Designed miniproteins, single chains, continued (2). Designs and how they scored, part 14

Each design is a single chain, and the fold is of that chain. pLDDT is the mean over its residues in the fold that is shown.

## One batch from the design tools (miniprotein)

Design m4483
Fold by ESMFold2-Fast:
Structure m4483 (fold): chain A 71 residues (1-71)
Amino acid sequence: MMDPETVAALEQLIKRLEEEARKLESDGNTKQAKEALGHLREAREALRAGDIKAALEHIQKASEIIKEGKE
């Protein structure tokens, strides 16, 4: 069984990154926002499937895209 605290922490991290991606979209960085939101959707699906490794990989990719969009 997955640790509920770990799942909750990852869900909160995904929500934070979704907020950041939406800000990028609002600022005109639509391509980066779209790619980041795509990875965050994949992360949520992986988390529901219990695939923590895949969820973390997609979270990392989304985070990198958001960082590049802010530069």
Scores: mean pLDDT 82

Design m4484
Fold by ESMFold2-Fast:
Structure m4484 (fold): chain A 87 residues (1-87)
Amino acid sequence: MEEELARLTEEFKAFLREVLASSDDEALAKVRALLERARARVAADPSLSPLLEEALGRAVEEVAAEAEDAEAVRRRLEALFREAAAE
């Protein structure tokens, strides 16, 4: 589990860096695609939900810590995920 958590965290970090380098529309589309894939995986195996949540949370904090303004990066990512998840 720890090795899978570490791998997922690194994959999410790479994804989040790509999202931050993208335009607003492209970033939102990427986050929506990620959430759709995550929902499909959790629907097939509900036990993956806490693993995916922990990996994503760690990735957000680590990517934010790499930035000159960690708070701005965190708020940007939170806004994108909220908009992507909105009905």
Scores: mean pLDDT 81

Design m4485
Fold by ESMFold2-Fast:
Structure m4485 (fold): chain A 68 residues (1-68)
Amino acid sequence: ADPLDAEQIAKQREAVRLAKEAVDKFKTNPEEARKLIEEGARVMGLDEEKAREVAEQFLNGLKGIEAK
C-alpha cells in the first residue's frame, strides 16, 4: 500500500473542505460552487480542463437533487 504522507493528507482534506463549501454555496451561488469544485480538483493535481469536467459533473448531480 502506498502510504499517505502529510502533504497528500493535507491535499485530500483541502479538496474535501472545498467540496463541502461548494455544496453549501450551490443553493445560493452556483458559479462560486463551480469555482470551489474546480479549485479542489486542481489541488488534487487535475489540469484545468479535467477540473472543469469534474465541476460540471458535480454541478449536474447537485442540479438533479435541487430540481425537487
Scores: mean pLDDT 74

Design m4486
Fold by ESMFold2-Fast:
Structure m4486 (fold): chain A 70 residues (1-70)
Amino acid sequence: SAVLEEVRRLIEEARRALEAGDVAAAAEHLRRAREVLANAPLSEEEKAAIAKEVEEEFNAVLRAVIEALK
């Protein structure tokens, strides 16, 4: 799925930004990943499947961003 590939790319860009110390860019990439999925012309079931596929990696990067903002 092109949407799955784009969401995965954005999560990877967020992880790389975080590794570079750019917490703001990491947060923006995660926000964009959610926006891309929410606005995709897909069924609710297809969106849920993509969300589940990326859940662990998305949440790992999100938790690291939250910790870095303290």
Scores: mean pLDDT 87

Design m4487
Fold by ESMFold2-Fast:
Formats: structure tokens, C-alpha cells, sequence
Structure m4487 (fold): chain A 85 residues (1-85)
């Protein structure tokens, strides 16, 4: 059975997503993420005043933690990789 992430892991993923969105030039408001499976988080946010869907997949390559973040705003979809510290 897939293990749910800890509350600390969820917070780290949420912080990584918020930072990445800000670095991309989005003003992220009302970001809400929920764990869907052992490494996948899905939710919603308001990006630059527009409703958006957010998906984050957390994984490790060796000792490096990474999050693949996919955002949908209207008909636009963008995916990017963000390191977890």
C-alpha cells in the first residue's frame, strides 16, 4: 500500500510550489494542495487573478529532492522542475 507523505513533506512541497510560481511571475493566492498518492499532490490556486489547477509530483534522484509542478491556467499548461531544499 502506498505510504502517505508526512505533514512536513506536504509543507515542503507546498512551499516549493509557491516559490516556483512566484519565480515564474505568478502571484499565487489561495494555493491549496492535497495528497492524491504517495508522491502526487493536486489542488487549486489563483494565479494572477485567474483560477488555476496545480499538480505537484515529488521524487528523489539520489540525494536530490525534486518536484515536478504542472499548472493549468485557462487553456495554457506549463510543467517545470523545482528542487526541494
Amino acid sequence: MARPASAEDLQKVEEAVKKALKDMGYEARNLRLEQVDESTFRGTAELNGKPAEVEATAFKIGDAGLVAVTVRVGDEEHTFLVPIE
Scores: mean pLDDT 72

Design m4488
Fold by ESMFold2-Fast:
Structure m4488 (fold): chain A 61 residues (1-61)
Amino acid sequence: MDSIIEKAEEYLKKNKNPELKKELEKALEELKEALAQNASVERIVGLKLRIIGIMLDDELS
């Protein structure tokens, strides 16, 4: 499901926190590269969970 990438990209466009934006941007780049290189399912799932965690931590803080 590419919905996580789409949500993260929308979050980056609207985000006012430069530190969070930088972390999320880096995680997105790693996920896109892993998908392009046909990385393991475990790695892809881990990167998706990291992106969700970054967004959730900001929303809860």
Scores: mean pLDDT 76

Design m4489
Fold by ESMFold2-Fast:
Structure m4489 (fold): chain A 56 residues (1-56)
Amino acid sequence: DKKKEEYIKFYIENNPEITREDIEKALAELEKEEGKEEVEKRLEEFVLSLQGKYTK
């Protein structure tokens, strides 16, 4: 949940015309088409990219 939450928040910040519900629906559809593992990997890489900026 937290990884999805961070992704959604970041996406909304960069695309204010898109709602949280639209992003959640798109992620759910992507999980159905590409598979849960693939979506989880993408979210994990995204969160790691953000956290990498915190560590020196």
Scores: mean pLDDT 70

Design m4490
Fold by ESMFold2-Fast:
Structure m4490 (fold): chain A 60 residues (1-60)
Amino acid sequence: TGLTALERAIARMIAAGKSQAQIGETLGISPATVSKHVRRIMEKLGLRSRAELAAWARAN
């Protein structure tokens, strides 16, 4: 598992049903930057969708 602390926090917030805007507000970054992190997390984990990422984060 090659996720950084920031990437893990983003994955958990996605599992909690947070929007890109809500995650951005929580972390002090833009929604566009959140979207870039989400894409990188999915690439690292071999996941194909946001729904798969949310399911992974709930299980981990």
Scores: mean pLDDT 83

Design m4491
Fold by ESMFold2-Fast:
Structure m4491 (fold): chain A 94 residues (1-94)
Amino acid sequence: MRYLVTVRVRLRPGATLEEVVAAVTRAVAEAAARTGVRVLSVHVEPVGPREVLVTVTVEAPDEAAARAFAETLRRLLAADPVVEAAEAELAPLP
């Protein structure tokens, strides 16, 4: 089934959009590898001067796998030196 993972990321002062895109690319690849979900799309959108919205569409065997991916992605992003805070939300897609 398909799921939409939305991660709201608050950036540390001085973080560039290029650094954030690189961090997101690495975190998505690592989270997918750890959880076995298939990533269909990744979108990174600045929504404020120090806030970025990350939207990832995934194909997962069940909701538990999609939830594990969302939490792993959130944790990896929160651990990145350019990130102050990260919060993830999960929604099923039709």
Scores: mean pLDDT 86

Design m4492
Fold by ESMFold2-Fast:
Structure m4492 (fold): chain A 83 residues (1-83)
Amino acid sequence: MIDEKEVKEALADIYEAIGKKLMERGFYDEAAQTYEKAAKLYEEAGASPERIAEVYRNMADAYEKAGKTDKAEELRKKAEEIL
């Protein structure tokens, strides 16, 4: 039987890894969008608040480096509120 939650968590892990590679290469907007996909999948999978908060912080760092500082601040606040 396919465990939908397990599949979503595995996909989220892959998107998080892709986001980190995009950050290393300077593709900040693409990294932010990739982290957003990871966060949604972790939320749907019922991942821990700590894991979801980590992804939101990585997404915020990506938006900040992309010059979207207001969006980065909002996401950091969301990460703190999740915990």
Scores: mean pLDDT 85

Design m4493
Fold by ESMFold2-Fast:
Structure m4493 (fold): chain A 84 residues (1-84)
Amino acid sequence: SRAEELLLEAETLLGLALIILGVSRVIGELTEEDIRRAKELLEEAIRLAEEAVRLGSGELKERAERVKKEAEEELERVERLAAE
Protein backbone atom coordinates (compact mmCIF):
# COMPACT_ATOMS: atom_id res chain seq x y z
CA SER A 1 0.00 0.00 0.00
CA ARG A 2 1.00 3.65 -0.36
CA ALA A 3 0.96 4.06 3.43
CA GLU A 4 3.37 1.10 3.80
CA GLU A 5 5.70 2.57 1.13
CA LEU A 6 5.75 5.94 2.93
CA LEU A 7 6.39 4.23 6.29
CA LEU A 8 9.31 2.20 4.90
CA GLU A 9 10.82 5.37 3.38
CA ALA A 10 10.38 7.23 6.71
CA GLU A 11 12.06 4.34 8.59
CA THR A 12 14.94 4.38 6.08
CA LEU A 13 15.52 8.13 6.44
CA LEU A 14 15.36 7.90 10.26
CA GLY A 15 17.91 5.06 10.11
CA LEU A 16 20.24 7.08 7.86
CA ALA A 17 20.08 10.06 10.25
CA LEU A 18 20.94 7.79 13.20
CA ILE A 19 23.90 6.30 11.26
CA ILE A 20 25.27 9.79 10.49
CA LEU A 21 24.97 10.80 14.16
CA GLY A 22 26.42 7.48 15.36
CA VAL A 23 29.42 7.55 12.98
CA SER A 24 30.19 11.17 13.98
CA ARG A 25 30.14 10.15 17.65
CA VAL A 26 32.52 7.18 17.01
CA ILE A 27 35.09 9.34 15.14
CA GLY A 28 34.83 11.98 17.91
CA GLU A 29 33.59 14.71 15.54
CA LEU A 30 30.05 16.04 15.13
CA THR A 31 30.32 18.71 12.42
CA GLU A 32 27.78 21.38 11.41
CA GLU A 33 27.47 19.44 8.12
CA ASP A 34 26.51 16.24 10.00
CA ILE A 35 23.94 18.16 12.08
CA ARG A 36 22.43 19.82 8.97
CA ARG A 37 22.19 16.52 7.05
CA ALA A 38 20.72 14.66 10.03
CA LYS A 39 18.12 17.43 10.51
CA GLU A 40 17.11 17.30 6.83
CA LEU A 41 16.68 13.51 6.97
CA LEU A 42 14.72 13.66 10.25
CA GLU A 43 12.41 16.44 8.97
CA GLU A 44 11.68 14.41 5.81
CA ALA A 45 11.13 11.24 7.91
CA ILE A 46 8.58 13.16 10.04
CA ARG A 47 6.75 14.39 6.91
CA LEU A 48 6.57 10.88 5.39
CA ALA A 49 5.50 9.31 8.70
CA GLU A 50 2.72 11.94 9.06
CA GLU A 51 1.45 11.04 5.58
CA ALA A 52 1.63 7.31 6.47
CA VAL A 53 -0.42 8.02 9.64
CA ARG A 54 -3.01 9.89 7.52
CA LEU A 55 -3.34 7.10 4.93
CA GLY A 56 -2.82 4.09 7.21
CA SER A 57 -5.03 2.22 9.64
CA GLY A 58 -4.64 -0.24 12.53
CA GLU A 59 -1.15 -1.64 13.13
CA LEU A 60 0.43 0.24 10.20
CA LYS A 61 -0.88 3.57 11.56
CA GLU A 62 0.45 2.74 15.06
CA ARG A 63 3.86 1.88 13.57
CA ALA A 64 3.89 5.14 11.58
CA GLU A 65 2.99 7.11 14.75
CA ARG A 66 5.94 5.49 16.58
CA VAL A 67 8.35 6.33 13.73
CA LYS A 68 7.10 9.94 13.75
CA LYS A 69 7.58 10.18 17.54
CA GLU A 70 11.11 8.72 17.37
CA ALA A 71 12.10 11.08 14.54
CA GLU A 72 10.67 14.08 16.44
CA GLU A 73 12.52 13.10 19.64
CA GLU A 74 15.79 12.64 17.72
CA LEU A 75 15.31 15.98 15.92
CA GLU A 76 14.84 17.70 19.31
CA ARG A 77 18.01 16.00 20.58
CA VAL A 78 20.10 17.08 17.58
CA GLU A 79 18.75 20.65 17.82
CA ARG A 80 19.86 20.76 21.48
CA LEU A 81 23.36 19.57 20.45
CA ALA A 82 23.51 22.29 17.77
CA ALA A 83 22.55 24.94 20.38
CA GLU A 84 25.44 23.94 22.68
Scores: mean pLDDT 85

Design m4494
Fold by ESMFold2-Fast:
Structure m4494 (fold): chain A 90 residues (1-90)
Amino acid sequence: MLTELARAALELTVELIKALGPSEETVEMQRLTAELIAAIRAKDVEKAVEYGRQLVELAEKIIEANPDLPEKVRELLEEVKRLVEELEKA
């Protein structure tokens, strides 16, 4: 679960940067992904959920503003959303 969340979040951030390039929003995605991975490594479930939720919110905003993004980006966002929700319920 935690390892899958870290992987999905990292893949989502990489795919967004690949599609859109560096911007204030994609740099913030990188920061949130790093914080999420750090929380996962520390086994801090509360912080992992907090950063995961922030990452999802920012990614949804980016995707809404960029309708031409590859379908894989939306699939990765839905995976991250499911994994964060599952972690929150555990």
Scores: mean pLDDT 85

Design m4496
Fold by ESMFold2-Fast:
Structure m4496 (fold): chain A 66 residues (1-66)
Amino acid sequence: MAPEVVYSEETYTLTTASGKTVEVTRRYKEIDGVRVVVDVEGDYTAETAAKLDRIGYEIDEELAKK
């Protein structure tokens, strides 16, 4: 039995401390229901990482509630 592999990506528009709007794309690979981040594109900094982690936690919590 081969595991099912599904790719998905989400693009986030974030505002930096300088007021600049940046786009960051996270690419996910889901294997047997486990979603892992495999790539990140765009202006990835500590600030954008913290914002994406917050968004990710809320998404994961919502999926867990289903």
Scores: mean pLDDT 64

Design m4497
Fold by ESMFold2-Fast:
Structure m4497 (fold): chain A 76 residues (1-76)
Amino acid sequence: SHLDKAIEAIKAGDIKTAKEHLSKGVEEAKKVASPDEQLELERLALEAAQALDAGDYEKAIELVKKMKELAERAKK
């Protein structure tokens, strides 16, 4: 998934690629999410982007993992 690729890019220090995959992952997750879940995905994505800009890569990875969990629940 794009969210998995975002995590890999963060671990590699490729923040530009991480942001691109984060954006694509949010759009994919929103397609199967309820309106309330879409708002939560947007909030988590904003917080993850802010963590990346702050150099807090551990927090960014944790936030992307939460987005993955929400996307999996939305599909089922």
Scores: mean pLDDT 83

Design m4498
Fold by ESMFold2-Fast:
Structure m4498 (fold): chain A 62 residues (1-62)
Amino acid sequence: SALEKLLEGVRSAAEAAGLSEEEIEKVEEEVRKIAEELGASSEEAQERAEKIVDKAIEAHKK
């Protein structure tokens, strides 16, 4: 499904950046909420998901 692909992409990026399982779960929760509101296949949901994971990665680096 579109949601599964979105979550796989987000998880892959977060794992590659070295985020903890707790941090990854938090990111996935936010992405699921956005996908529910906007539709997982929407361009807006994809853009918002990328921003969510990018911010989490940036916070992890500090």
Scores: mean pLDDT 82

Design m4499
Fold by ESMFold2-Fast:
Structure m4499 (fold): chain A 69 residues (1-69)
Amino acid sequence: SEVEEKLKKMYEAFLKGDRVEAIKLFDEIILSNPNVDKKKAKELREELLSAESEEEFKKIVEKLKELLS
């Protein structure tokens, strides 16, 4: 799945401290899913910008997967 590959890259970017790349990948996932709730996507993007730990990031990934379903 293209989404799963981008989620993996997003995780790798986060672990490297590359927040810019993580956000870019998040935005690409949202853009490729036009039916997603844009308000929820914006809120989740803000959570991603403020995430400080792998645990917080994993919760964000779970929320993103739910948003895409």
Scores: mean pLDDT 82

Design m4500
Fold by ESMFold2-Fast:
Order: sequence, then structure tokens, then C-alpha cells
Structure m4500 (fold): chain A 116 residues (1-116)
Amino acid sequence: EVKLEESGGGTVKAGGSVTLSGKVSGVDFAKSGLGWFRQRPGQPREAIASISGEDGGVVVNPSVAGRLTPSMDVSKKTAYLEMSNLQVEDTATYYIAAGVGGKTYWGAGTELTVVE
């Protein structure tokens, strides 16, 4: 059974930083594609970053490049999203997703609120 467990949300001031974590179980982490998505209030869910467990290859949405940095620890089966220089527009629910065997599995989400 595939399970995704997220942490690291909360309320932070603009200009601050947070690291989101997503623990993945029930899959071969090293052979999984992992993605970070967010849903801002009143907006559709959007892709932020992805990382491959096979080769560590990363893709970051150009709108957040340089501020949001995905990484993973294969031995801990955990994906990270380091977020710096937070903006009020980063207020969203953040989700981790795992692509395995043609199916996508989603975490429950972690809520981040960025205030002035």
C-alpha cells in the first residue's frame, strides 16, 4: 500500500523560510517519480517541482526557480522542498505525489500561510 506523509506547514512571515517534508512508503523510492504540487486559495492545483528517484533529476517551475529547491534522501525515503524568501503568494496547501506503475498517489497535503 502506497502512503505519503507530509509535514512542515504552518504560518510564517514573508521573507522567511521553511522546509516541507514528504515521507513515501509502499513503493521502491529509488524508482519512483516524485512531485510537489500546490493549490492556492481559489486557484487550480499547480505543479511546482519534480525529482526522479532513479537519477536525482529535478525540474522546477520557472515562476519559483531560485526560491524553491527540491531534494530527496533515498535511504530515508523522504522528499524535501526547501522554500526561501517566502512571498504572500506562496500561501497554499502543498502536496507530494508519487508516480508508480502508471498511477499517481497523493499525500493529504500540508497547509502553509505566509503573512506580511
Scores: mean pLDDT 82

Design m4501
Fold by ESMFold2-Fast:
Structure m4501 (fold): chain A 62 residues (1-62)
Amino acid sequence: GSILKKIEELSREGRLDEAVKLAREALEKGEITKQDLVELARKLMEEGDLSGATALVLLASE
């Protein structure tokens, strides 16, 4: 599974600090892009995970 799938699962489990930490580390390593985070945030919003979506959008905006 991709790193994005792990971030999605952590967010859905309510483990937002872990999801954000993993996403930040993956972004810093170039394993994912800010665009990947925006696309994942849209998916989370559609699924009703507004907290996860908000956290990832804020990270992508840094």
Scores: mean pLDDT 85

Design m4502
Fold by ESMFold2-Fast:
Structure m4502 (fold): chain A 65 residues (1-65)
Amino acid sequence: SAWNNLGLAYLSQGKYDLAVKAYEEAIKLDPSDEDAQNGFAIAISSLEDPAKKAELEAKLKALTS
């Protein structure tokens, strides 16, 4: 999807917060999109703030439930 492509572009630029947002929109359009879920997880793993990582991991679980 366009959101997956945008997420990957942000990942390549080190803009992990923006990558998370782009992949979140992809998951909202298709919660079964494994590429979007994997991209979201990679973006989260690239963040250095443990509290923010935990919050976003919970959000991913909620979006795919």
Scores: mean pLDDT 81

Design m4503
Fold by ESMFold2-Fast:
Structure m4503 (fold): chain A 76 residues (1-76)
Amino acid sequence: EEKKKKLEELKKEIEEIKKRIEELKKEIEEIQRQLPSLDPAQQAEALRRMAELSREIAELEKRLGELEKEIEELEK
């Protein structure tokens, strides 16, 4: 049952990626919440950090799509 083992590994990786995406989204949400209370220099840093986090999310979402396709291929 090599196929079952690979499927379990892929599902585990998907769960880890989804959890990481949620963590990053939560961090962006927290930064957005604080943004109106920041001075202009702090706002610039916050916006840069949000852009970095958004880029990381996009990269993880791309990887998630790749893994979902691999699972679909294994499931037939």
Scores: mean pLDDT 83

Design m4504
Fold by ESMFold2-Fast:
Structure m4504 (fold): chain A 80 residues (1-80)
Amino acid sequence: KVSEERLREEIEAALLAMQLSVAKIMIKNGADKEEVIEELRRLAERLREAIARATDPEVRAYLEELLREAEELIKELEEE
């Protein structure tokens, strides 16, 4: 059970990491800044929820790092 829960948490973390990578690619390709900020804010909300549910400390630490990166990117994009 615990191992299965950890596997699900790791898969969720990997999917969230992929969403962050997609946002970075969108910015590199000149996507609309406001659209990317909205996607990143949505991602940050999902990351906070995943962190709150995470039972594995390593998965939680990884999610916290992803959240930090997403929040930093939002700040950079809002700089104007």
Scores: mean pLDDT 83

Design m4505
Fold by ESMFold2-Fast:
Structure m4505 (fold): chain A 70 residues (1-70)
Amino acid sequence: SAAEAEMEAAAREAARALAAGDVEAARRAGERLVEAMRRAGVSEEEIALLRAALEAAIAAVEAGVALELP
């Protein structure tokens, strides 16, 4: 449950940073989310998919496109 809470907190922080256009904060929160996922035993395949989605969201924010999370 602690790992789930950590993942949820990091995911919310990443979403808030993306909504605010704060790419640096989004990257920091994304790294915390990846670390929390590894500690929770999430597969590297799932982590890679999340990292790809996060980078796509960051690129969209940088381009001024409306944020659409998968």
Scores: mean pLDDT 79

Design m4506
Fold by ESMFold2-Fast:
Structure m4506 (fold): chain A 96 residues (1-96)
Amino acid sequence: MEEAKKYNEKGIELFKKGKVEEAIKYYEEAIKLDPNYAEAYNNLGQVLYSMGLLEEAKEYYEKAIKLDPNYEEAKKNLAEVLEELGELEEAAEVKK
């Protein structure tokens, strides 16, 4: 959906400006408009990771990869959050 993409793009702009709470709302709206929008799930995961919400970030990165198994950025982000959680074996599998 073109509308979902606009919300995702605004979320990215807000996150770059440090408006974390607003960025979350825009990414959530993008997901509501297009529940298969892998990029919006990955972006929401990045915001949650920046807040120290590592387990929640993991879930959103996993959702992004499930929707797009070739999503290299989401795989990299998942590996990073798994390393932070001490899940080193799982992190190594994701990096393959």
Scores: mean pLDDT 86

Design m4507
Fold by ESMFold2-Fast:
Structure m4507 (fold): chain A 94 residues (1-94)
Amino acid sequence: MKITITLPASVTVKAGQDATVPFTVEVEGEGEVKLTAIWTNDKTGETGSVDLPEGATSVTLKNLKAGETYTVRLVAEKDGVRKASAPTTVTVEE
């Protein structure tokens, strides 16, 4: 099974704003795809995850810290096949 996940290389947001990361997921065949976004604060090492509904085209990260960067990956799982995207860097301006 082929799963292709496309994210932008980077997203920049202002201090106090939520970051919205758009994505596309292409999967061979029909049926449910489980989507999870995983994020890491590059300065603190704090990590978390957001479960996404089927058919989601973006993930929104909230409560981001000014002047810090976050690494975001999307994980798609279908029929026992799990694939992680290339990372997206989210930069929060001071």
Scores: mean pLDDT 81

Design m4508
Fold by ESMFold2-Fast:
Order: sequence, then structure tokens, then C-alpha cells
Structure m4508 (fold): chain A 58 residues (1-58)
Amino acid sequence: SKYVKEVEKVINDKSLSDEEKIKKIKEIFEKAEEENVPSSVLKELEEIWKKFIEKLNE
């Protein structure tokens, strides 16, 4: 999915702060939901988000 790849690019972008990454990822999620992507894609995005937030809380 293009949305999953876009989120992964944001997470791996070392020029962005963690706060900037959170903001951009939320914008990608909102756009994916607005475009009515399949629920399987939304679940994959949620799992990526959970792992990202878990890593930040380490």
C-alpha cells in the first residue's frame, strides 16, 4: 500500500523530530481514512503506529 510506504518513509526520516513524525503520520492516517481504503490497510497502519509509539516510550 502507498500509505504504508509513506508512513515508513516518515518514520525513517532522520531529519524529522519525533513530534514532526507523529504529526505527519496522523495526516497520512486521516487521508487514508478519507479515501476509504480497505480496513486491512487501516489495521496495518494502526500496527505500524502502535510499534512507533511503543519505541518512543522506551
Scores: mean pLDDT 80

Design m4509
Fold by ESMFold2-Fast:
Structure m4509 (fold): chain A 62 residues (1-62)
Amino acid sequence: SEIAKEVKELAAKLSEEGKSFEEIREAMAKKAEELGAPKEIVEAIRNAKTGTELAEAILKLE
């Protein structure tokens, strides 16, 4: 989906800039919310504690 694409592109950019996992996660959650993702998925992204949990939350946007 467009939301998943934009969120993944943002994550890649922030990772290249050396941002922490927590900063990347919060930015991804905010971007998903701006693009109209369901609140439950936005919260799943924001509360992800591992890269695996974050990836699973993003898959729900595809």
Scores: mean pLDDT 83

Design m4510
Fold by ESMFold2-Fast:
Order: sequence, then structure tokens, then C-alpha cells
Structure m4510 (fold): chain A 65 residues (1-65)
Amino acid sequence: MVPELDPEQARRDVEELVEKAKKYAKEGNKRQASIYTVAAALVASTVPELIPLAREYIKEVEKLM
């Protein structure tokens, strides 16, 4: 079997990336906000159960841009 990723660590990584994306979005740095948003989506894609959560967080970042 392929090694299973730690869902707890992946969730923390997504939350940290989204938090940075929100910070940059609030600062008007749309480029950095988009980069961190994409990074969060990529991490979430490695753990399918995180995809809905990441989608909600991404919408919140987009509302700030």
C-alpha cells in the first residue's frame, strides 16, 4: 500500500496556508493570497476528506480579495 498521509498534519497545514492567504488578502496582496490558496487546495487534495473544508476556507479568502 502507498503510505497514508497523517490527516491531522494535513488539516493543520491547510489551516495554516488558508490563514496566510487571508492575511495577504486583507493586506491587498492578491498574488500571495492566490498562491497560498492554491497551496492549501493541493494539500487538501492529498486527503479527500479535507476537500470540502478547504473549499469553504477558499471561498472566505476570495471574499476578502
Scores: mean pLDDT 77

Design m4511
Fold by ESMFold2-Fast:
Structure m4511 (fold): chain A 66 residues (1-66)
Amino acid sequence: MSELMQQAGEYAKKGLEAEAKGDYKTAVEYLDKAIELGKKAGLPQHTLDNLEDRKKKLEEKYKEKQ
């Protein structure tokens, strides 16, 4: 459980790092992995909802930059 939570956190960090570099597509991919691992690890629903909302905003950004 703790290891899965740690991995979810690491993917979330990689997603934020990709966002900071302007790589919104890669950021979305990392956040998706963080959400999947977070669901398996039993992260609180409000935390998962926050990650989903951030992912949606990043998805809109890279779609607009086609």
Scores: mean pLDDT 79

Design m4512
Fold by ESMFold2-Fast:
Structure m4512 (fold): chain A 77 residues (1-77)
Amino acid sequence: MKAMEELKEIEARVREAAAAFFADPTPENKAALLATLEEAEERLEELKEQTDDPELLEKIETSLRDLAELRALVEGL
């Protein structure tokens, strides 16, 4: 299931960028995390348009919400 694999890849990339930022909160790591969040949001919106699976749609919506919360937190730091 390609869409689920892509969702897991997006989530893993965000986790790696977030871990790097919170371990070393430099302006460079903040910019890298914010860029990763923007790319993740774009890819998730694309996956949302491409799927009719309600379970996958719910997971994508949850991920988009989590990304928005993380972005707000990071922008506030």
Scores: mean pLDDT 84

Design m4513
Fold by ESMFold2-Fast:
Structure m4513 (fold): chain A 108 residues (1-108)
Amino acid sequence: MEEEEKAVEELRRDVARLRAAGDGFTKIAQDLLDEGKYDEAIGVAEEGLRFLQAERDRLNAKADEFAKKGSPEFQEKARQLRDEADRVYDEASRRLQELINKAKEKKK
């Protein structure tokens, strides 16, 4: 039980870090786009996409490992956090791809 609670807290922190990273890359890329620094905006957004994909994959692997162990309640919480991580990744990657597309359009 105590070990399961610590695992859930760790996964929750990992999801929060993924969200913060997505927001951070989006803000930096948007600020660069607003300043007319299109190549730098594309670079930051592409770096963000690579980082977020790697972190989401790592988090999903960890959640899947935890979902194979422990109580049914722990397994359900691990699945919920995995689903939340996927939603956070999907939203952040969509925003970053939109910024890349806008920057490329403005370079024409």
Scores: mean pLDDT 85

Design m4514
Fold by ESMFold2-Fast:
Structure m4514 (fold): chain A 59 residues (1-59)
Amino acid sequence: EPSLEERYEALLAETEDPLARAGLRTLWEAYRAGEVSEEDARASLDAMEARLAARRAAA
């Protein structure tokens, strides 16, 4: 199973929306700075992955 960092990098590479990309970077910086817990970071990445998957399923 990929690490949190690998999941972040994969999502960033697959995300085309500039606002979503900015949100991903902000989340990752906050996590690295200790402003966001690992649990909250995982939950945010899960939500972003689900939205991307739903968009792809519709295509």
Scores: mean pLDDT 78

Design m4515
Fold by ESMFold2-Fast:
Structure m4515 (fold): chain A 62 residues (1-62)
Amino acid sequence: EVGYETLSEEAQKLGEQILEAIKNKDEEKLKEILYEIYNSNSRLPKEEQDQLIQKLVDELMK
């Protein structure tokens, strides 16, 4: 994998932003953060990212 340690540090910071978005029920902000994570990994096409991100948002927001 690419930049394992650096990725871990960035993931922790992104986690804080995700928690804030969840507390605020800000689905748009949460999607924005999740898109950044998925785009950084460049492993999934946009269509699949959209579906997975929507599922994650639904699960996290409940």
Scores: mean pLDDT 69

Design m4516
Fold by ESMFold2-Fast:
Structure m4516 (fold): chain A 88 residues (1-88)
Amino acid sequence: PPTLAQRLLEAAKAGDITSAIGLLLRAIGDVEDARLRGNEEAEKLFEQALRLMKLAYKYALEGNLKKAEEYAEQADKLYQEALKILES
């Protein structure tokens, strides 16, 4: 299945603002959940991933798909690390 950042890029390319907002809210929810659990390491990684997702979305809207994909890939790596920390 496509990653959260990949789904965000597809929403940006399609002009689907409602889906884009929903995906960003899910990422914000993951940051808040990590914070409420007191998992500072996962919280920081989710916050970094969210920042990179926002950059990916910005560059996708600007038509710079190469930079959008680069930031999305970086976001996915950090998101994966955060999930592993939460599962440990």
Scores: mean pLDDT 86

Design m4517
Fold by ESMFold2-Fast:
Structure m4517 (fold): chain A 70 residues (1-70)
Amino acid sequence: DVAATLTRQEVEILQLLAEGKTNKEIGDILGISERTVKSHISAILEKLDATSRTEAVVKAVELGLIPAPV
């Protein structure tokens, strides 16, 4: 199952995306570069078979990985 391959950091990024945070804000919160955030988002989209950040967040909620719906 794709959900079983998500790292803790990828789950944290999904939570911040659900809160409407930008890539730069996520980088500032997590202490990583905006480029690194973008790379993690690309990996999350591939792992969840999602075509957009919104779809990835919806799938993460459905899998119980984040508490809030989009």
Scores: mean pLDDT 77

Design m4518
Fold by ESMFold2-Fast:
Structure m4518 (fold): chain A 65 residues (1-65)
Amino acid sequence: SEIQSLEEQIRRLEEEFERLGRETVELVRAGRLSPEELARRQREQQQLLQQIQQLRQQVQQLREQ
């Protein structure tokens, strides 16, 4: 179903978000991240959150119809 496909996409994006977050924390702790790379990773995390929110809204709309 369309809902199942969207939920799978959400799950993959959430896993990617968690992975990126963990990697970023480790790199910061190790002193291996420049301020520019940190900002880039933070922007990538924000983009993932926006994609997740958009897909969740689509699922909600489908459930309400």
Scores: mean pLDDT 87

Design m4519
Fold by ESMFold2-Fast:
Structure m4519 (fold): chain A 60 residues (1-60)
Amino acid sequence: SAADEQSQLGLQLRDILARVRSGETTFEQEKAELEKKGDKQLATSVRLMERAFKSRPPRP
């Protein structure tokens, strides 16, 4: 369902952000992997998340 897809997207974004915050990966590496897979929706979401992250510090 659409709700399940949205939930899964949210979990994937959270995991990507956690890896970037820990220094395990970078936003550029994560975007490159998603573009290679053809996941346009998740890649777009990561670009928006990166813009927000660079504009304001992450909440504790």
Scores: mean pLDDT 75

